# Designed miniproteins, single chains, part 76

Each design is a single chain, and the fold is of that chain. pLDDT is the mean over its residues in the fold that is shown.

## One batch from the design tools (miniprotein)

Design m2635
Fold by ESMFold2-Fast:
Structure m2635 (fold): chain A 94 residues (1-94)
Amino acid sequence: MKLTEEQIKQELRGVADLSERAAELVEQGDYVKAGFLLMVAESTAWMVYEASGDELAKEAAELSRKAFQALMEGKDEEAIELARRAAEVARKAL
């Protein structure tokens, strides 16, 4: 995938915002919406990694996937922690 450097930064901000919002939604008990946002964050972070080779984008994708898996297993606290960590890593990639 070919993204401009500005588009890469915009997508990374999106990954951070989606992951942080997903953590909030888990805290509110909105698991369906939280899961959807985590899937979008994962795929977006992978797209950024494919375009840039940035290992932090890959780490954000892996953390978003782990957060989704924790959510599917009913591990709400772990899902929240992993989603917030994904947001932090995405911000560091900026």
Scores: mean pLDDT 85

Design m2636
Fold by ESMFold2-Fast:
Structure m2636 (fold): chain A 68 residues (1-68)
Amino acid sequence: SRRREQIEQLRRKIKIAQDQTKLAQQQIDKLQSTPGADPRRIEFLKRVVDTNKDMAKLLEEKEKKLLA
């Protein structure tokens, strides 16, 4: 059904946002352990993490509404 398709699309987008968060966090961890790493790059990646976490939460709320 169309609703099932929408739920599947949301779940894929949630997974992408979660994967992006994980990859950005791994990069932050590597940069923080790297001597002379650019602190501005770390700051940028932290913003990427925050944005993707917020996006995932909004998409999860939308999924819950469709499942109700």
Scores: mean pLDDT 86

Design m2637
Fold by ESMFold2-Fast:
Structure m2637 (fold): chain A 73 residues (1-73)
Amino acid sequence: LAELEALVARVERLAAEARELGVLTEQDEERLALLRELLRRARAGELSPETVAAAIRSAEALIARLEARIAAA
């Protein structure tokens, strides 16, 4: 859970930077919204360990995409 919380916080910081640079896409915002919902459900104990692991991989993938767009801006 702590890893997912840290990754979602990092996505939020990168999304804010991408928004300021004008490179945040609607798909990025949709993925962040999904990650926030998954984190909320994980905190409530509603997710399996496998689903939490998948959410972690999704957050890592979004971080890589946001970093690439910020670098290209």
Scores: mean pLDDT 85

Design m2638
Fold by ESMFold2-Fast:
Structure m2638 (fold): chain A 85 residues (1-85)
Amino acid sequence: SKSFEEQEKSIRETLEEVLKEIEEIAPELVPRIRETRERIEELLEQARRALEQGDHKTAARHFVKASLLQMGAVAEVMIARRRKE
């Protein structure tokens, strides 16, 4: 759906921003953030597949997990930012 596509785009856009920033301030963390991105992509694919099957509950669970992982990546950048201050 349009709503799901917009949320997927938002998560992917945030991760790209996180990667760009972490590359500048803590390049040693880039592999970890990329691994998190791979896990998020897997969860988003599982959510889309569940949605296509009409299983909105399972789709929501996978989407929530993806969002939590994305928030974790944002937190890592915020911590790295503070350590550089």
Scores: mean pLDDT 84

Design m2639
Fold by ESMFold2-Fast:
Order: sequence, then C-alpha cells, then structure tokens
Structure m2639 (fold): chain A 64 residues (1-64)
Amino acid sequence: MSPEEKALEEVAKKYGLSVEEVRERIDLLINDPEAVAQLSNEEREELIEISGEFSYKYSEYLKE
C-alpha cells in the first residue's frame, strides 16, 4: 500500500468517509474554486481540514 493510500484511509476513518469521498473533497478544493465558493462556511472549513490532515499524514508516511 502506497503512502498516499495509507494517508487517504486514515483520514477516511477519522472523518467517517470512504477513501473515494476523501479524494473527491480534496479534488474539489484544488480543482473547483467556484463550487467551493458556493459551500457554507462549515462545509468549506471541513474540506480545508480534511485536505490539511491528508497532507500531514501523507508527509509522515513518506518519512517511514
């Protein structure tokens, strides 16, 4: 299992999401700023938190 897959699975478990749902949220934040702008403040904050947690975990798994 790749470091990316490990990070995605850990974030998915933490937030009660599937790995695909985590990927979709990260992709939305990066590739669709218009859709992100239409979200509530709570939904936008959740996307940012999920993306940040993924980046942190991915970095940690790369150091293993």
Scores: mean pLDDT 80

Design m2640
Fold by ESMFold2-Fast:
Order: structure tokens, then C-alpha cells, then sequence
Structure m2640 (fold): chain A 95 residues (1-95)
């Protein structure tokens, strides 16, 4: 169904974002990590506005908090961001 195809595409895109963020974190490319996260948060915010999905809103709020924390401890904030994305992907897969 179109709904199932959209969900599969959303899972795939989020897995690619998660993999790219992990690679940037492993390389200690904190500026690249931050830039990708800033773009990702903008997209999630727009999706939350268009769909009204409380999951997208909650994820956006937590990621914005982690971006702010990354200015103090980029390694810790990065690891917490990856964990949050793993939890989000698992929640999407359970749908």
C-alpha cells in the first residue's frame, strides 16, 4: 500500500542518516555531525507540522536539546543522538 511504501522509505532514510552520523562521530567530525543534524531537525519539524505525528514532534524536541548539549560535550551528545535514532527506527519498524 502507499502507506506501507512511505513507512519503508522513512525507515530507509533514517537508517542512512543514522549510518552517516555514526561515521561522522567515529571520525570526530563534530562540525559535519552538527550540520547534518541541523538539516535533519528542520526536516523532522516540517514533517511534524504536516502530519501532526507526536512521535516526530518528540524526536525534534529531543534532538534540538542534544544539538545544544553538543556545544559542551560533542562526543556524549553524539552518542546520545545515535541511541535516540536507534530507538526511533525501532519504533517505526514496530508499526
Amino acid sequence: SPREELLRSEIHVNELVRETLQELLDRKDYEGFKALMEGYVVMLRRNAELTGDPLHRRLTEKLEELLEQSEVDPEKAGKETIKLLDEYIAELRAR
Scores: mean pLDDT 83

Design m2641
Fold by ESMFold2-Fast:
Structure m2641 (fold): chain A 120 residues (1-120)
Amino acid sequence: MLTPEEWVRRVAEALRNKDFDALEEILREGVAQLAPVDPEAAATLQRMIDEARKASEKERRVLLLVAGAQLFSTMARHATPEEARRLQAVADILVEAAEKLYRGEPVNWDEVAERILAAA
């Protein structure tokens, strides 16, 4: 199983590269890792990924960011208090980026990636 720090690093790298295909792959791996621990959260994440695949590129990016936030929030519920704070901070950054995209506001992906890595 990947450590929370490895999940955070992979997500930050995908976003820095604007590689939402890589983000989708990371999230699918996250669903597989969460399924034995939190099957309801894993099922919700899988539905979000499936919906993103059918969406326009803008909607897909928003849905994948929200799915990423839900992945890290779910991991936080099963983590130590210290790890939970770091994972929740990453989730909050992803929600903020999703909200900006939803409103049609520009997102600085290098800044988002740096903030995610600093939160970890």
Scores: mean pLDDT 86

Design m2642
Fold by ESMFold2-Fast:
Parts: C-alpha cells; structure tokens; sequence
Structure m2642 (fold): chain A 87 residues (1-87)
C-alpha cells in the first residue's frame, strides 16, 4: 500500500511529466495544481484527489487542447484515482 507521501509524490511527478508536454499557458495551470496539492499535503487523501480532479477537469475543457493532450489529462485522472485506492 502507498503512504500519503508516496501518493502525493507520485501525483506530483505525473503532473510534472504532463506539464513538460503542454503549451506554456497549460504548463502554468499544471504548476498551480502542483502548488495547491502541496499546500494541502496534510489533508485527507480524498481532499487532495478532489483538488487535483477539479483542476484537471477544468483544464480538460480548454478548446485549445489537442485530442492527445485531453486524453493525457483524462488518463492522469484515472491513474490518480487508482493510486488513491492503494493508500
């Protein structure tokens, strides 16, 4: 099972990997998501998941996203939910 810190580190690592593939405006939004997750790192896993889901879901509605970029955001949300179940 994942610890709280292992879960947070895994989510942040994946957000950073995704940010590296995104346009600067979306990269800034992903960096903001990482900062908010870190600010709430001491909160229950469910709250951290909800913060990340809210941020990623809002980004997935950006019409400037390619289908591949949207699929990557959707895949990360699925992976994050799976990681949370391992805590």
Amino acid sequence: RLSRQEFIDAVIARLRELAATMPPALQARLDAAIAEIRAHADEPIEQIVNIAFRRLSAMSHDPALSPEQKAALDALMVEMAALARQT
Scores: mean pLDDT 82

Design m2643
Fold by ESMFold2-Fast:
Structure m2643 (fold): chain A 65 residues (1-65)
Amino acid sequence: SDEEIIEALVEETGVSREQAEKILRLVKENPRITPAEISKATGLSPATASRALELIDRLRTREAL
């Protein structure tokens, strides 16, 4: 579920709930989104954006979000 992904993002990457919800929305809108694009859209570092995408990819196929 979306809530499981949001909770995992907050717990494992240290982003806020609001940032996690925004990241998930961005990935749903563009499943091919890059860490650089997430970084630009959220203000998070590229390293944090990369970790967030890796976590999402471990939990779900992006097209199935």
Scores: mean pLDDT 83

Design m2644
Fold by ESMFold2-Fast:
Structure m2644 (fold): chain A 61 residues (1-61)
Amino acid sequence: SHLEKEIEAYIALIEELAAQGDVTAARQFLAYARREMERRKAPEELIERTERVMEAIVAAA
């Protein structure tokens, strides 16, 4: 739950940075969130949400 809340907060920040055009910062925070999810064995749903955000950022570049 704490991990889920923390990563969801990062995803929200990443989406906001991407919307503001700061794709570099968005990619950096997304990479961090991905590493934390891998390290802490996050639920599949959270991993899928992170992957969707990554795809959106890549498409915007």
Scores: mean pLDDT 77

Design m2645
Fold by ESMFold2-Fast:
Structure m2645 (fold): chain A 66 residues (1-66)
Amino acid sequence: KIYTNATKEDFEKAIKEGKDLLYAKIDPNDPFNIIPGFIKVEDYPNLKIEEADLEKYPYAKYVITK
């Protein structure tokens, strides 16, 4: 699982344009460890984007699973 503050619109735009998505990745074990992350174009068909658990990770808006 990857926790991120990227929006659903950011993902939809990247998929439509066929471009890699750069986003702020939230570490679920350390919420202050915010690092840049990448999703490659070839990984989009295998990814599921869901709303994050905001009670546990208020910094993350979505979770990405493969």
Scores: mean pLDDT 66

Design m2646
Fold by ESMFold2-Fast:
Structure m2646 (fold): chain A 76 residues (1-76)
Amino acid sequence: MEEKAKELIEKAERLLEEAQRAIDSGNVPAAIELLQKINEVIDELEKLGYTEEAERLRKRAQELAQKAMDVLNKKS
């Protein structure tokens, strides 16, 4: 695996953990910002040809986006 792709995967995983913490604390705006950054990293991985890794990360990001929307809908 290209070192750049490995760094992008590690960055995405770190951002996913941060987004989950933001959701758990009810900070939906912070979670949305983190999800945008995650999508940028996923797009870079896809451009490098790591489509399967990008799809797995995208699915996880979509699950977190749904959780963020659920929190927003309960409080708004």
Scores: mean pLDDT 82

Design m2647
Fold by ESMFold2-Fast:
Structure m2647 (fold): chain A 90 residues (1-90)
Amino acid sequence: SSELEKKLEEGVRALLESRGYTEEEIERAFAAAREAQEKGTPLGEEIRRLREEGIEALRNKDTKKALEAVERLVEAMVEAYRERERRERG
């Protein structure tokens, strides 16, 4: 549902902020993740799978699995962001 997806995104944003990413960097990371998913890259497919796992965990009220999915999703999104930045600012 839209509510579960929003809750997952809020968890991702909170974790990125706690790790010292700025609001602009967070928005760029979300954009990079979206682009990777739209292009069907291996990283994009992993991000899509992790989002689905996170939403499922939230639906099942499995807080531990939801947190694990958020942590893994943040790592994958940061990787997508860094790869995109290297391509555009190389």
Scores: mean pLDDT 86

Design m2648
Fold by ESMFold2-Fast:
Formats: sequence, structure tokens, C-alpha cells
Structure m2648 (fold): chain A 93 residues (1-93)
Amino acid sequence: KEEAKKKVKEAADIVLRAASRIANDPNATLDEQVDAGVAQITASIALMGVEKGDVEGAIKLVKRAADILSRLGYTEEAEKVRKLIDEAEKILK
């Protein structure tokens, strides 16, 4: 459903913005920059999945990206992402 796609896109956008902040953080380690890069690529692939109509696949990727953000200490952003994904999953049922 179109509303579920919008929520997944919003969640992916939160991931992309958080990953960008980590990339611009002068205290970020090389490992943190790698994890931020993985989250960014994962969110970008999820957005492509939504455009192809694979909303369920996109949800799995965005959940994976949220787990990365949580490990990097971006817990507030990760929880916002998970909330949007939970809402999208409820729409798809």
C-alpha cells in the first residue's frame, strides 16, 4: 500500500541523515565510519526496493540499518526508524 511505502521512505531518510552526521563527526573512528557507510548503502538499497515494489524486502533492510545506528549510539534515530517500520508493517497486514 502507498502509505506503507511513504513510511519506509521516511525511515530510510532518517538513516541517511544519521549516517551523514557520523561521517562528519570529528570523533568518529574508522570502524564507526565503515558502519555508517554500511547503513547508508543499506538504506539506499531499501529505497530502490520500495521503487521496485518490494516493500517487505525494504523493511528488512531498514531494520538492519536501524540496528547499526543503535550500535553507533544513535538510539533516538534508531527508535524513530523502528516506529515507522512497525507502522508500515501494520498497514501491510
Scores: mean pLDDT 84

Design m2649
Fold by ESMFold2-Fast:
Structure m2649 (fold): chain A 72 residues (1-72)
Amino acid sequence: EEALEAVREIARELEKMLKDPSLTFEEIQKKADELAKRYEEITGKKWKVTVEKVPPTDAFPAGVRITIEGVK
């Protein structure tokens, strides 16, 4: 439950930043790292958050993939 809440909160914060066109991908990754560290302190579990560019396809515009995983 705490782990699921951490994942949801990290995803929500990053999705909000992705909607802001003035933010660079580097700034979004930095925020992801900060959120991972914050939730490590709160949950006692280490988190790895990766933000990746997904190139545009003929059917879909460019996107972003966010991977959030717990580390032992």
Scores: mean pLDDT 72

Design m2650
Fold by ESMFold2-Fast:
Structure m2650 (fold): chain A 82 residues (1-82)
Amino acid sequence: SGKEAAEELLKQLAEAGPLLERARRERNPAYAEKVIALGQGLVALGEAGRASGVDSAYAEFLLRVGRRLIEEGRAVLAEIAA
């Protein structure tokens, strides 16, 4: 289910900070790209939830968290590309 898929992705939130730190430390974009991919997955589930109209508050939460992760990952990519 969409809720189960979202819960599995949300469990990975604890890994996002360590992955971004590792991307900066090792200057390796692959770790930041993993955080962006997690964010994109949450955005996709949030958009699907919004389209279904089942739980708008939860859908907006997933969109907010996913967009934040994409922004943070892209910021780290920009830092290590400079």
Scores: mean pLDDT 86

Design m2651
Fold by ESMFold2-Fast:
Structure m2651 (fold): chain A 85 residues (1-85)
Amino acid sequence: LTLVMSFEAETEELARQVAEYLRKEADRTGGGEVTLKDNTVILRLPYSGTLEELRALAEELKEQAAKLGAKVRTVELDMPEVEKE
């Protein structure tokens, strides 16, 4: 499973704060990638748990980013098909 989330902040400074929060969360879950471009933050988080756990994590990250002043723009869950092979 890979979680891809995109956030838009009002300023580059707020986007940097959101990126710092997301980087800490990615580090705690075993690693991930956080990209900052102007006022947009993109999180890519590989996850080896269940879809339900990843959905719960996505909702938590969305709520925390909103508290920091960022709007969620996209949420995408990529499931590896090789798990059924």
Scores: mean pLDDT 76

Design m2652
Fold by ESMFold2-Fast:
Structure m2652 (fold): chain A 88 residues (1-88)
Amino acid sequence: MKLAEAYKAWLEGDYEKANELFIEAKKEMSEEELKAFNEVEQLAIKLIQKGKEKEALELLLKAAEKLAEGADPEEVVKEAKEEAEKIL
């Protein structure tokens, strides 16, 4: 899934490629997947604001990979919230 590839590129420092892949991935996502990923993005923003940028990017990558594997969007959000709460 292009979303997982986008965040992998971001972790590797290729921000231009990451942004392009992210835009393309959002066009291919279902409404439920997009809503779930938006919720994980909000958690990641909170982590970045606390100086946990690497942990935020890892959270986004895990969520993207799980959604790409066909995981339940609600379960992906629940797991992301639990991981973020342990870091915050």
Scores: mean pLDDT 77

Design m2653
Fold by ESMFold2-Fast:
Structure m2653 (fold): chain A 78 residues (1-78)
Amino acid sequence: MEIKVEIVVKSPNPEEALAAIKAIVEENDGKVEEVEIKGEEITVIASFPSKEKMEEAIEKIREAVKLLGGEVVEVKEY
C-alpha cells in the first residue's frame, strides 16, 4: 500500500532545496509525483512504499532543508 504525502518547504535556495528533497525521496524508495515552485515556496507530492520510509524521508528532508536555511512548513499525509 503506497503512502502519499504533500511536503511544503520554504527556502531562500529553492532549487538546491528541491534537489535535496528529490534525492532523499529516491533514496527512501519513494517517487516524486508532482513539484510546484512559487518564489521561495516548494510543494512536493511524493509516494512511498511504507509509512516508515515516508517518515524517515521527511526527517531527512527537515534536516537537509534546515542546513540550506529553509524550513518544512507543512506535511500532509493522504
Scores: mean pLDDT 85

Design m2654
Fold by ESMFold2-Fast:
Structure m2654 (fold): chain A 92 residues (1-92)
Amino acid sequence: SSTADTVRFISRKILESDDETARRIREGALEIVDKGLSKEEAEAVRKTLEAVTKLVLEGKREEAEEVARKSSELIREGKYEEAIKLAEEALK
């Protein structure tokens, strides 16, 4: 899925950025990527980017990379509900 590749790319940019840049990348990505997707796919993308950003801001970069990787794989397989659950667990 091109959506899965885009989420993985954006997540990697967030992972390699400072806190302010990470927040701006997330905000910009949600303005573009969220629009034009199905409701479930949009929610999976949104929750994944929120979770990755939160973990990066907390200094948990290894956890952020794992969430980004696993969630992108689930999105690629069309398993949006599972991707949402994974991201929500990281957002607790």
Scores: mean pLDDT 82

Design m2655
Fold by ESMFold2-Fast:
Structure m2655 (fold): chain A 90 residues (1-90)
Amino acid sequence: MEEELKEKAKEALKELPKIVEESLAKVSDPFLKEAIKTSAAFLEEYLKLVIEDPNDFEGRAKLVAEFRAWAAKFEAEHPDAAEVVEKELA
């Protein structure tokens, strides 16, 4: 249901700042803080796309591809920090 997806996305978007703040409070590594902030920014954009048009599967797929490209680059540049991020996302 289109309306149900929008409501769930709105709720997730409302909760996201608190989740980010709590996550940042637990991490002291500046690279991990940057990874958390960047991941949160991608998730915020994804949720906004769902709210704007829940049937825009191509737009969301493109954003996911951009996130994966960023994650691969981050892993290559900061392998130790990337390992911790992978564990938290799993």
Scores: mean pLDDT 76

Design m2656
Fold by ESMFold2-Fast:
Structure m2656 (fold): chain A 103 residues (1-103)
Amino acid sequence: SHEEKRKEFEEYLKKIEEEIEKLVKQYQEETDPRRRRSLILEIMNLLSEMALYGAKLGESLETIKKKLEEIFEKIKPHLSEEDQKLLEQGIKGTLSYVEELLK
C-alpha cells in the first residue's frame, strides 16, 4: 500500500541518516585529507542509494530533493569548503539521474 511504502522509506531514511551522522563524526576526527575525501565519497554513495530507493518506492522527485537538501544542510557546517562543493555537485548529479528515471 501507499502508506506501507512511505513507512518503509521513512525507516530507511532514519537508518541512512544515522549512518551519515557516524561518517560525519569520523570525518571531524580525521586529520588525513585523503581519508576525509573517502568519507565524503561514502556519504555521497549513501545519499545516491537513498534517492534511488525513494524513487523505487514511488516517492516524488520533490520529496527526494527535499530530503537530500535537508541532510546536506545538517552536515554542511561540519565539512570543509572543498568537500561541501564536492557533495553539492554529487547531490545535483543524483537528482538529475533520478529525474531521468521518473520521466
Scores: mean pLDDT 87

Design m2657
Fold by ESMFold2-Fast:
Structure m2657 (fold): chain A 98 residues (1-98)
Amino acid sequence: MEEELRKDLAEEEKKYLVDKDRSSLGRMLLLHAALNTPKENPLHAVYAAILGYDELAKEAIEIVEKNLKISEKAAKLASGSNEIEKKADALFIESVIK
């Protein structure tokens, strides 16, 4: 949910600014990207999946799948570490390789 992403972003900002945890910068960048990418854009599903927001990633995948079918070529090129990431990656690849 957008509310959870905003809470997690605030926590990562606190870790970076207060605790000087520079490892939080990558997570902050992905959270900002997820929040600023529309759900209809296949990249939103990719960002959500990488960040571990499985329910948000599944919702975004369902939205994209209404208009875009994964080809065998896109499925073979997808390299995500779990099934949700692989499906999000495949949808993004399909949107590019037309």
Scores: mean pLDDT 80

Design m2658
Fold by ESMFold2-Fast:
Structure m2658 (fold): chain A 84 residues (1-84)
Amino acid sequence: SMSEIERLRREAEEAFEEAGRLVSEVHGKLGLPPTERAVELLSRAAELLRRLLSLVPPDPLVEAILRAVEGALEQGKKILEELA
């Protein structure tokens, strides 16, 4: 139970870090229109984190990570709207 909670928390942290790396690669390295691709990747990360949170007793750190991902997603959507 405790080890399961720690495993799920680690997976959520890794999902957030992966989303951040992918956004950085899209914006900096790939020269793609970063907003649409970045929004897709962040949306996927948020869905994964929400699923992980449904399996874990309340964890403020995991919830904070989800909030950060949701904030980044909202900013990405705003940039996409401005570029349209």
Scores: mean pLDDT 66

Design m2659
Fold by ESMFold2-Fast:
Structure m2659 (fold): chain A 60 residues (1-60)
Amino acid sequence: MPMTDDQRNDVMRRYMQRIDQYPPGRRRQLTVQMIRTMIDSYLNSWTVDQMQRRMDQIIG
């Protein structure tokens, strides 16, 4: 099932909080990739699981 805007915002918030522990330079790079991921999730009607998997690939 495609995620709602509220679910997408919740995923973004959780991952933004997680990267808050990183140095400013790395945090900036990760934030850009996460914003791109959010846009892709919207355009491609991703599920929460698909977005989380992509976020984990970026951060992990």
Scores: mean pLDDT 83

Design m2660
Fold by ESMFold2-Fast:
Structure m2660 (fold): chain A 76 residues (1-76)
Amino acid sequence: SRATRSNLYDLINEAKEAAVKGGLISEEFAKKTSSREILDELLRRLGLSLEQLLSRPEDWVLKEAVMVLIELEKKS
């Protein structure tokens, strides 16, 4: 649902901000990479549905999103 995706996008945006602040990814990469792209890669990497990802602890989702961001920048 729209509300469901909105909550995940908020977590992904938090992960993006944390990764930039921590020096793990560049601001340039963060600006060009959409939350949708990150979510799609996260679901593909984990082999999870949207509903399954939402059932996971928020801190775990945040950490996994940061790892996806690091990997996506390395491939850029």
Scores: mean pLDDT 81

Design m2661
Fold by ESMFold2-Fast:
Structure m2661 (fold): chain A 87 residues (1-87)
Amino acid sequence: TPEEVEKALKEAGKYLSEANKFTPEEGDEIGKALTEALNAAVGSRDPEKAIEALKKAIDLVKKYVTGEFGEKAIDYLNKAIEAAKKL
């Protein structure tokens, strides 16, 4: 459901905030991808667009964020993908 995608995105965002190991510019790129995913899931209910944005967010987190907080954020983004498949 859209609510499950939103919940997973909020949890991912908490772990990204705790990581605090990326630049403001890197954070902006991640934030844009997360916002695109949320808008696709909650706004338009477009599973393909939501999944594409979530995959982009995962790639950006893998690139910019290391360690346990990045890994937990990726876990929640993968949960968001599973929820988005049900949109």
Scores: mean pLDDT 80

Design m2662
Fold by ESMFold2-Fast:
Parts: sequence; C-alpha cells; structure tokens
Structure m2662 (fold): chain A 68 residues (1-68)
Amino acid sequence: MKIAVVYTPSARKEAEEVVERLRKLYPDAEIEVIEAKDGKEALELAERLRKEEGYFVVVVATLEELLK
C-alpha cells in the first residue's frame, strides 16, 4: 500500500502527527511525506499522486490555506 501525506507549511506539525498515526495503523505501508508550497499546489499534487501514481493521499492543510 502506498500512502502520500501532502501538507502545507502551516500544517507541518499536524502532518507529523498524521504520519506517526499512519505508521502505527499501516506498519507495512510505504509512506511518502511531501511539503507543498501552498494549498493549491497541495491539492494539485494530491490529485496527480492519486490518479497517476496510485497513492492513497492524505492532505494536511489549514482551512485558510485551502480556502485562501
């Protein structure tokens, strides 16, 4: 199982907590952790990884970064 955690800079600490939880729930999963520069890049990267690379994608971002 491939999991990608895509996060925005303001959500870095929350992303670390998500990664630790995912490692406990799915110890055999391949987990990639990727920092996006903003919410738009995070969503675009998440869609590419999900549709083209076969990742299960978790986006970690603040509402402000997603909504502008």
Scores: mean pLDDT 81

Design m2663
Fold by ESMFold2-Fast:
Structure m2663 (fold): chain A 99 residues (1-99)
Amino acid sequence: IQKAIEHLERARELLLEAKKLSSGPVKEMLEEAIRETELAIEALKAGDIQAAIEHAREARGLAYAVVLLGEKGHVSEEAKKLAEEALKHVEEAIRLLQE
């Protein structure tokens, strides 16, 4: 559990940096991904593994959507790379929580 929290906290930091470089719908999507990541961390601290997995999956989907928008040129290369790194951390957290 602690390693999953560490990965989600790192994902949150990376998403916050990506948000600073973003505007409009992409910024809103990153804000939602940050909220879902925070809810996953809170669920883990409360011992609710199932809720944490559900929130982490939402954060994964949102981060992945930002990466896809970056591939289409709607997001800066720097923000895209930050979202890609955040996505990897969220995916690792989900892997650690799915026994």
Scores: mean pLDDT 86

Design m2664
Fold by ESMFold2-Fast:
Order: sequence, then C-alpha cells, then structure tokens
Structure m2664 (fold): chain A 74 residues (1-74)
Amino acid sequence: SEFEKYVQEKLKNAKNKTEEVIIRSSASLAIHEARRAGVDLSTPEGEKQLIERFEAIYDEYKAFEAKLKELRAG
C-alpha cells in the first residue's frame, strides 16, 4: 500500500505520457523482480526494498532515454 501511494504520487508529477509509461513499467518490473527474489511485499521492509528496486529501474530507463536523445541530436 505504501508502494502504491509512492507510485501514484510519481504518476501525479509525470510531465507527459512517455514519463507515465516509464513510471508504470518501472513499477511492474520492480514488483516482478521483487516477487521473483522472494521478497515479502506485505512487510514494511519488503516495501522499502520494492521502492529501492523501483528507483533503480526508473533511473536506468531515464538514463537510457537521455542517451538516446543525445544520439539523435548528433
């Protein structure tokens, strides 16, 4: 539930539909990877790990998007 609130706040601050897709994709992938790793998502500790996983995935998507924009600008 805290993770859901965290993602919803990120979505409220999304600048455009592309950013919304990146946020939603990062959330889905974070949940999938956490469950695959056997993280208990019903605990505060599990939710903290889920948020950290989400942030890592989100940052990776944003870094990749920035790199693609640089390559297209040349």
Scores: mean pLDDT 82

Design m2665
Fold by ESMFold2-Fast:
Structure m2665 (fold): chain A 70 residues (1-70)
Amino acid sequence: MKIPAVNKIPLEEAKKYLPDAKPGQYFIKVAGRPEVPAKPFNSFEDAKKELEEILSKSAFGGLYQLFEII
């Protein structure tokens, strides 16, 4: 099973989605759904668990983007 690529994003860019973003945080965003706010996570494991649950309920891949704030 393929997981979407983890996209490294600088803090300044991450703040466009999450004004209170901090380095080391992760977030998930849905491609093509700008009305859905970015969901922040303090750990990769929490973000991965959420993404795996989403993917287990849907055969769709690539709709969800995972970001790592650097």
Scores: mean pLDDT 71

Design m2666
Fold by ESMFold2-Fast:
Formats: C-alpha cells, sequence, structure tokens
Structure m2666 (fold): chain A 100 residues (1-100)
C-alpha cells in the first residue's frame, strides 16, 4: 500500500520531538517517525531492557496520555498520537493500520 513512502505532515509538538532525534524536515513517512521515536527512547534510556517497560518522559507522557507502556502498547499509542497530530486525511490512514 506504499505506507513507507507516504509523507505525513505533523504539528509542531511532534516535529519538536523528532528534531531531538536529528530530524530537520516538516514531513516524514510513518517508518521514519517510528525509527526516530525508537531512537529517541533508546538514547534517553526510557526502555528498561530487563522489564521491557518504556517509562515515558513528561513530554511523551503528555502526548501519549500514559507514563508507562510495554513495547507492544507503545506502538499502538504512537500510531494514535501521530494520528491526533496529523492532517485529517492522514489520521484516517494511520488509524487504518491499527485495524487489520
Amino acid sequence: VGAGERLIRFDEKILELLRKSGFTGEEATLLEVLGLFYKYILQEKMLDPRTGIITLSPELAEIFGVERATPAEFIGLLFEAIAEHAAPEDRAFIRSLLKP
């Protein structure tokens, strides 16, 4: 479906988080955003490798609405957060990826 090639525009709140991972654009593919958030979580040591639990920073907790998540829960939360901060057309597309 070309999901990895679709450019999605984000609001400034998401862009500021992506810039902390070295992103310099205004648009990104879902795969780029996933990679950048995963990189940020690992760099900030938010993922506990012993428990597998992600403890979110205050900025991420505000965006995702939770302070802790498993990796599986985080993927769902990430897609919902991206959907809320994307254009309406892109929101429908992103949410469709959460429903098989």
Scores: mean pLDDT 71

Design m2667
Fold by ESMFold2-Fast:
Structure m2667 (fold): chain A 74 residues (1-74)
Amino acid sequence: SLAAVRAVLAAHSPEDIAKRLTLVPGLSDELKQRLADYVLSHYDELLADPRAALLRVPGVGEAEVDRILAFLSR
């Protein structure tokens, strides 16, 4: 759930979340690095709306967002 994702984001530093995003299966290394860089620069946007914020990252569509959010909620 998005509430579970927000709880994980609020409980961790931007640096911890950036590192965790490099572990998401099924994404390219280039996309993982873009996600990590985005998190470090735009953490407040992720906390406000994780789905909308992730969709702003080039190369991230609905399928990638669903995979990332599922991974973060574990």
Scores: mean pLDDT 83

Design m2668
Fold by ESMFold2-Fast:
Structure m2668 (fold): chain A 89 residues (1-89)
Amino acid sequence: SLEKEREELIEYGAKNSSSMTAEERKELHKKLLEIELEINNSELNKELAELQWELNTIRVEGRDEPELIEELEKKGKEIEKKIEEEKKK
């Protein structure tokens, strides 16, 4: 049920984020993050989910922010590397 609620919120955000207020988008982000935290019990997975959601929001809104996108993608790769390093311990 959490995975279904997450999917429905992601679809809603993808279809409606451009017509939403900043406050409404913030509440949608917060609710999605809370669901991601319940699904993923790792702090690193939480950080990765936050970055992926921000990237998806920029993409869905069609914002021309290549520098921000590149920075967020680099941060995501760094977190993924830390997750893999933790698995090797």
Scores: mean pLDDT 74

Design m2669
Fold by ESMFold2-Fast:
Structure m2669 (fold): chain A 83 residues (1-83)
Amino acid sequence: LEAEARRAADRAAEALRAYIEAKLANSPRAEELRKELEAAAEELVRLVRELIAAGDEASALAALQRAVDAALALKEEAERAEA
């Protein structure tokens, strides 16, 4: 479960990066990538809820922090990439 949550956080971060890059490029794929991001985020939330229900709050917080750190890094990249 902990390993699954970490992988879900990584997948959500990758989906977010792809979506932001597509949006900045005005790509027609942006809508498809947005849906992939939504699905990845829902999976992460599901696994986080399961970790909390199992009493593993530390792993749940670690997975959330991993996703948040990745999102903040991508936000900085997106701000720099805006022409």
Scores: mean pLDDT 76

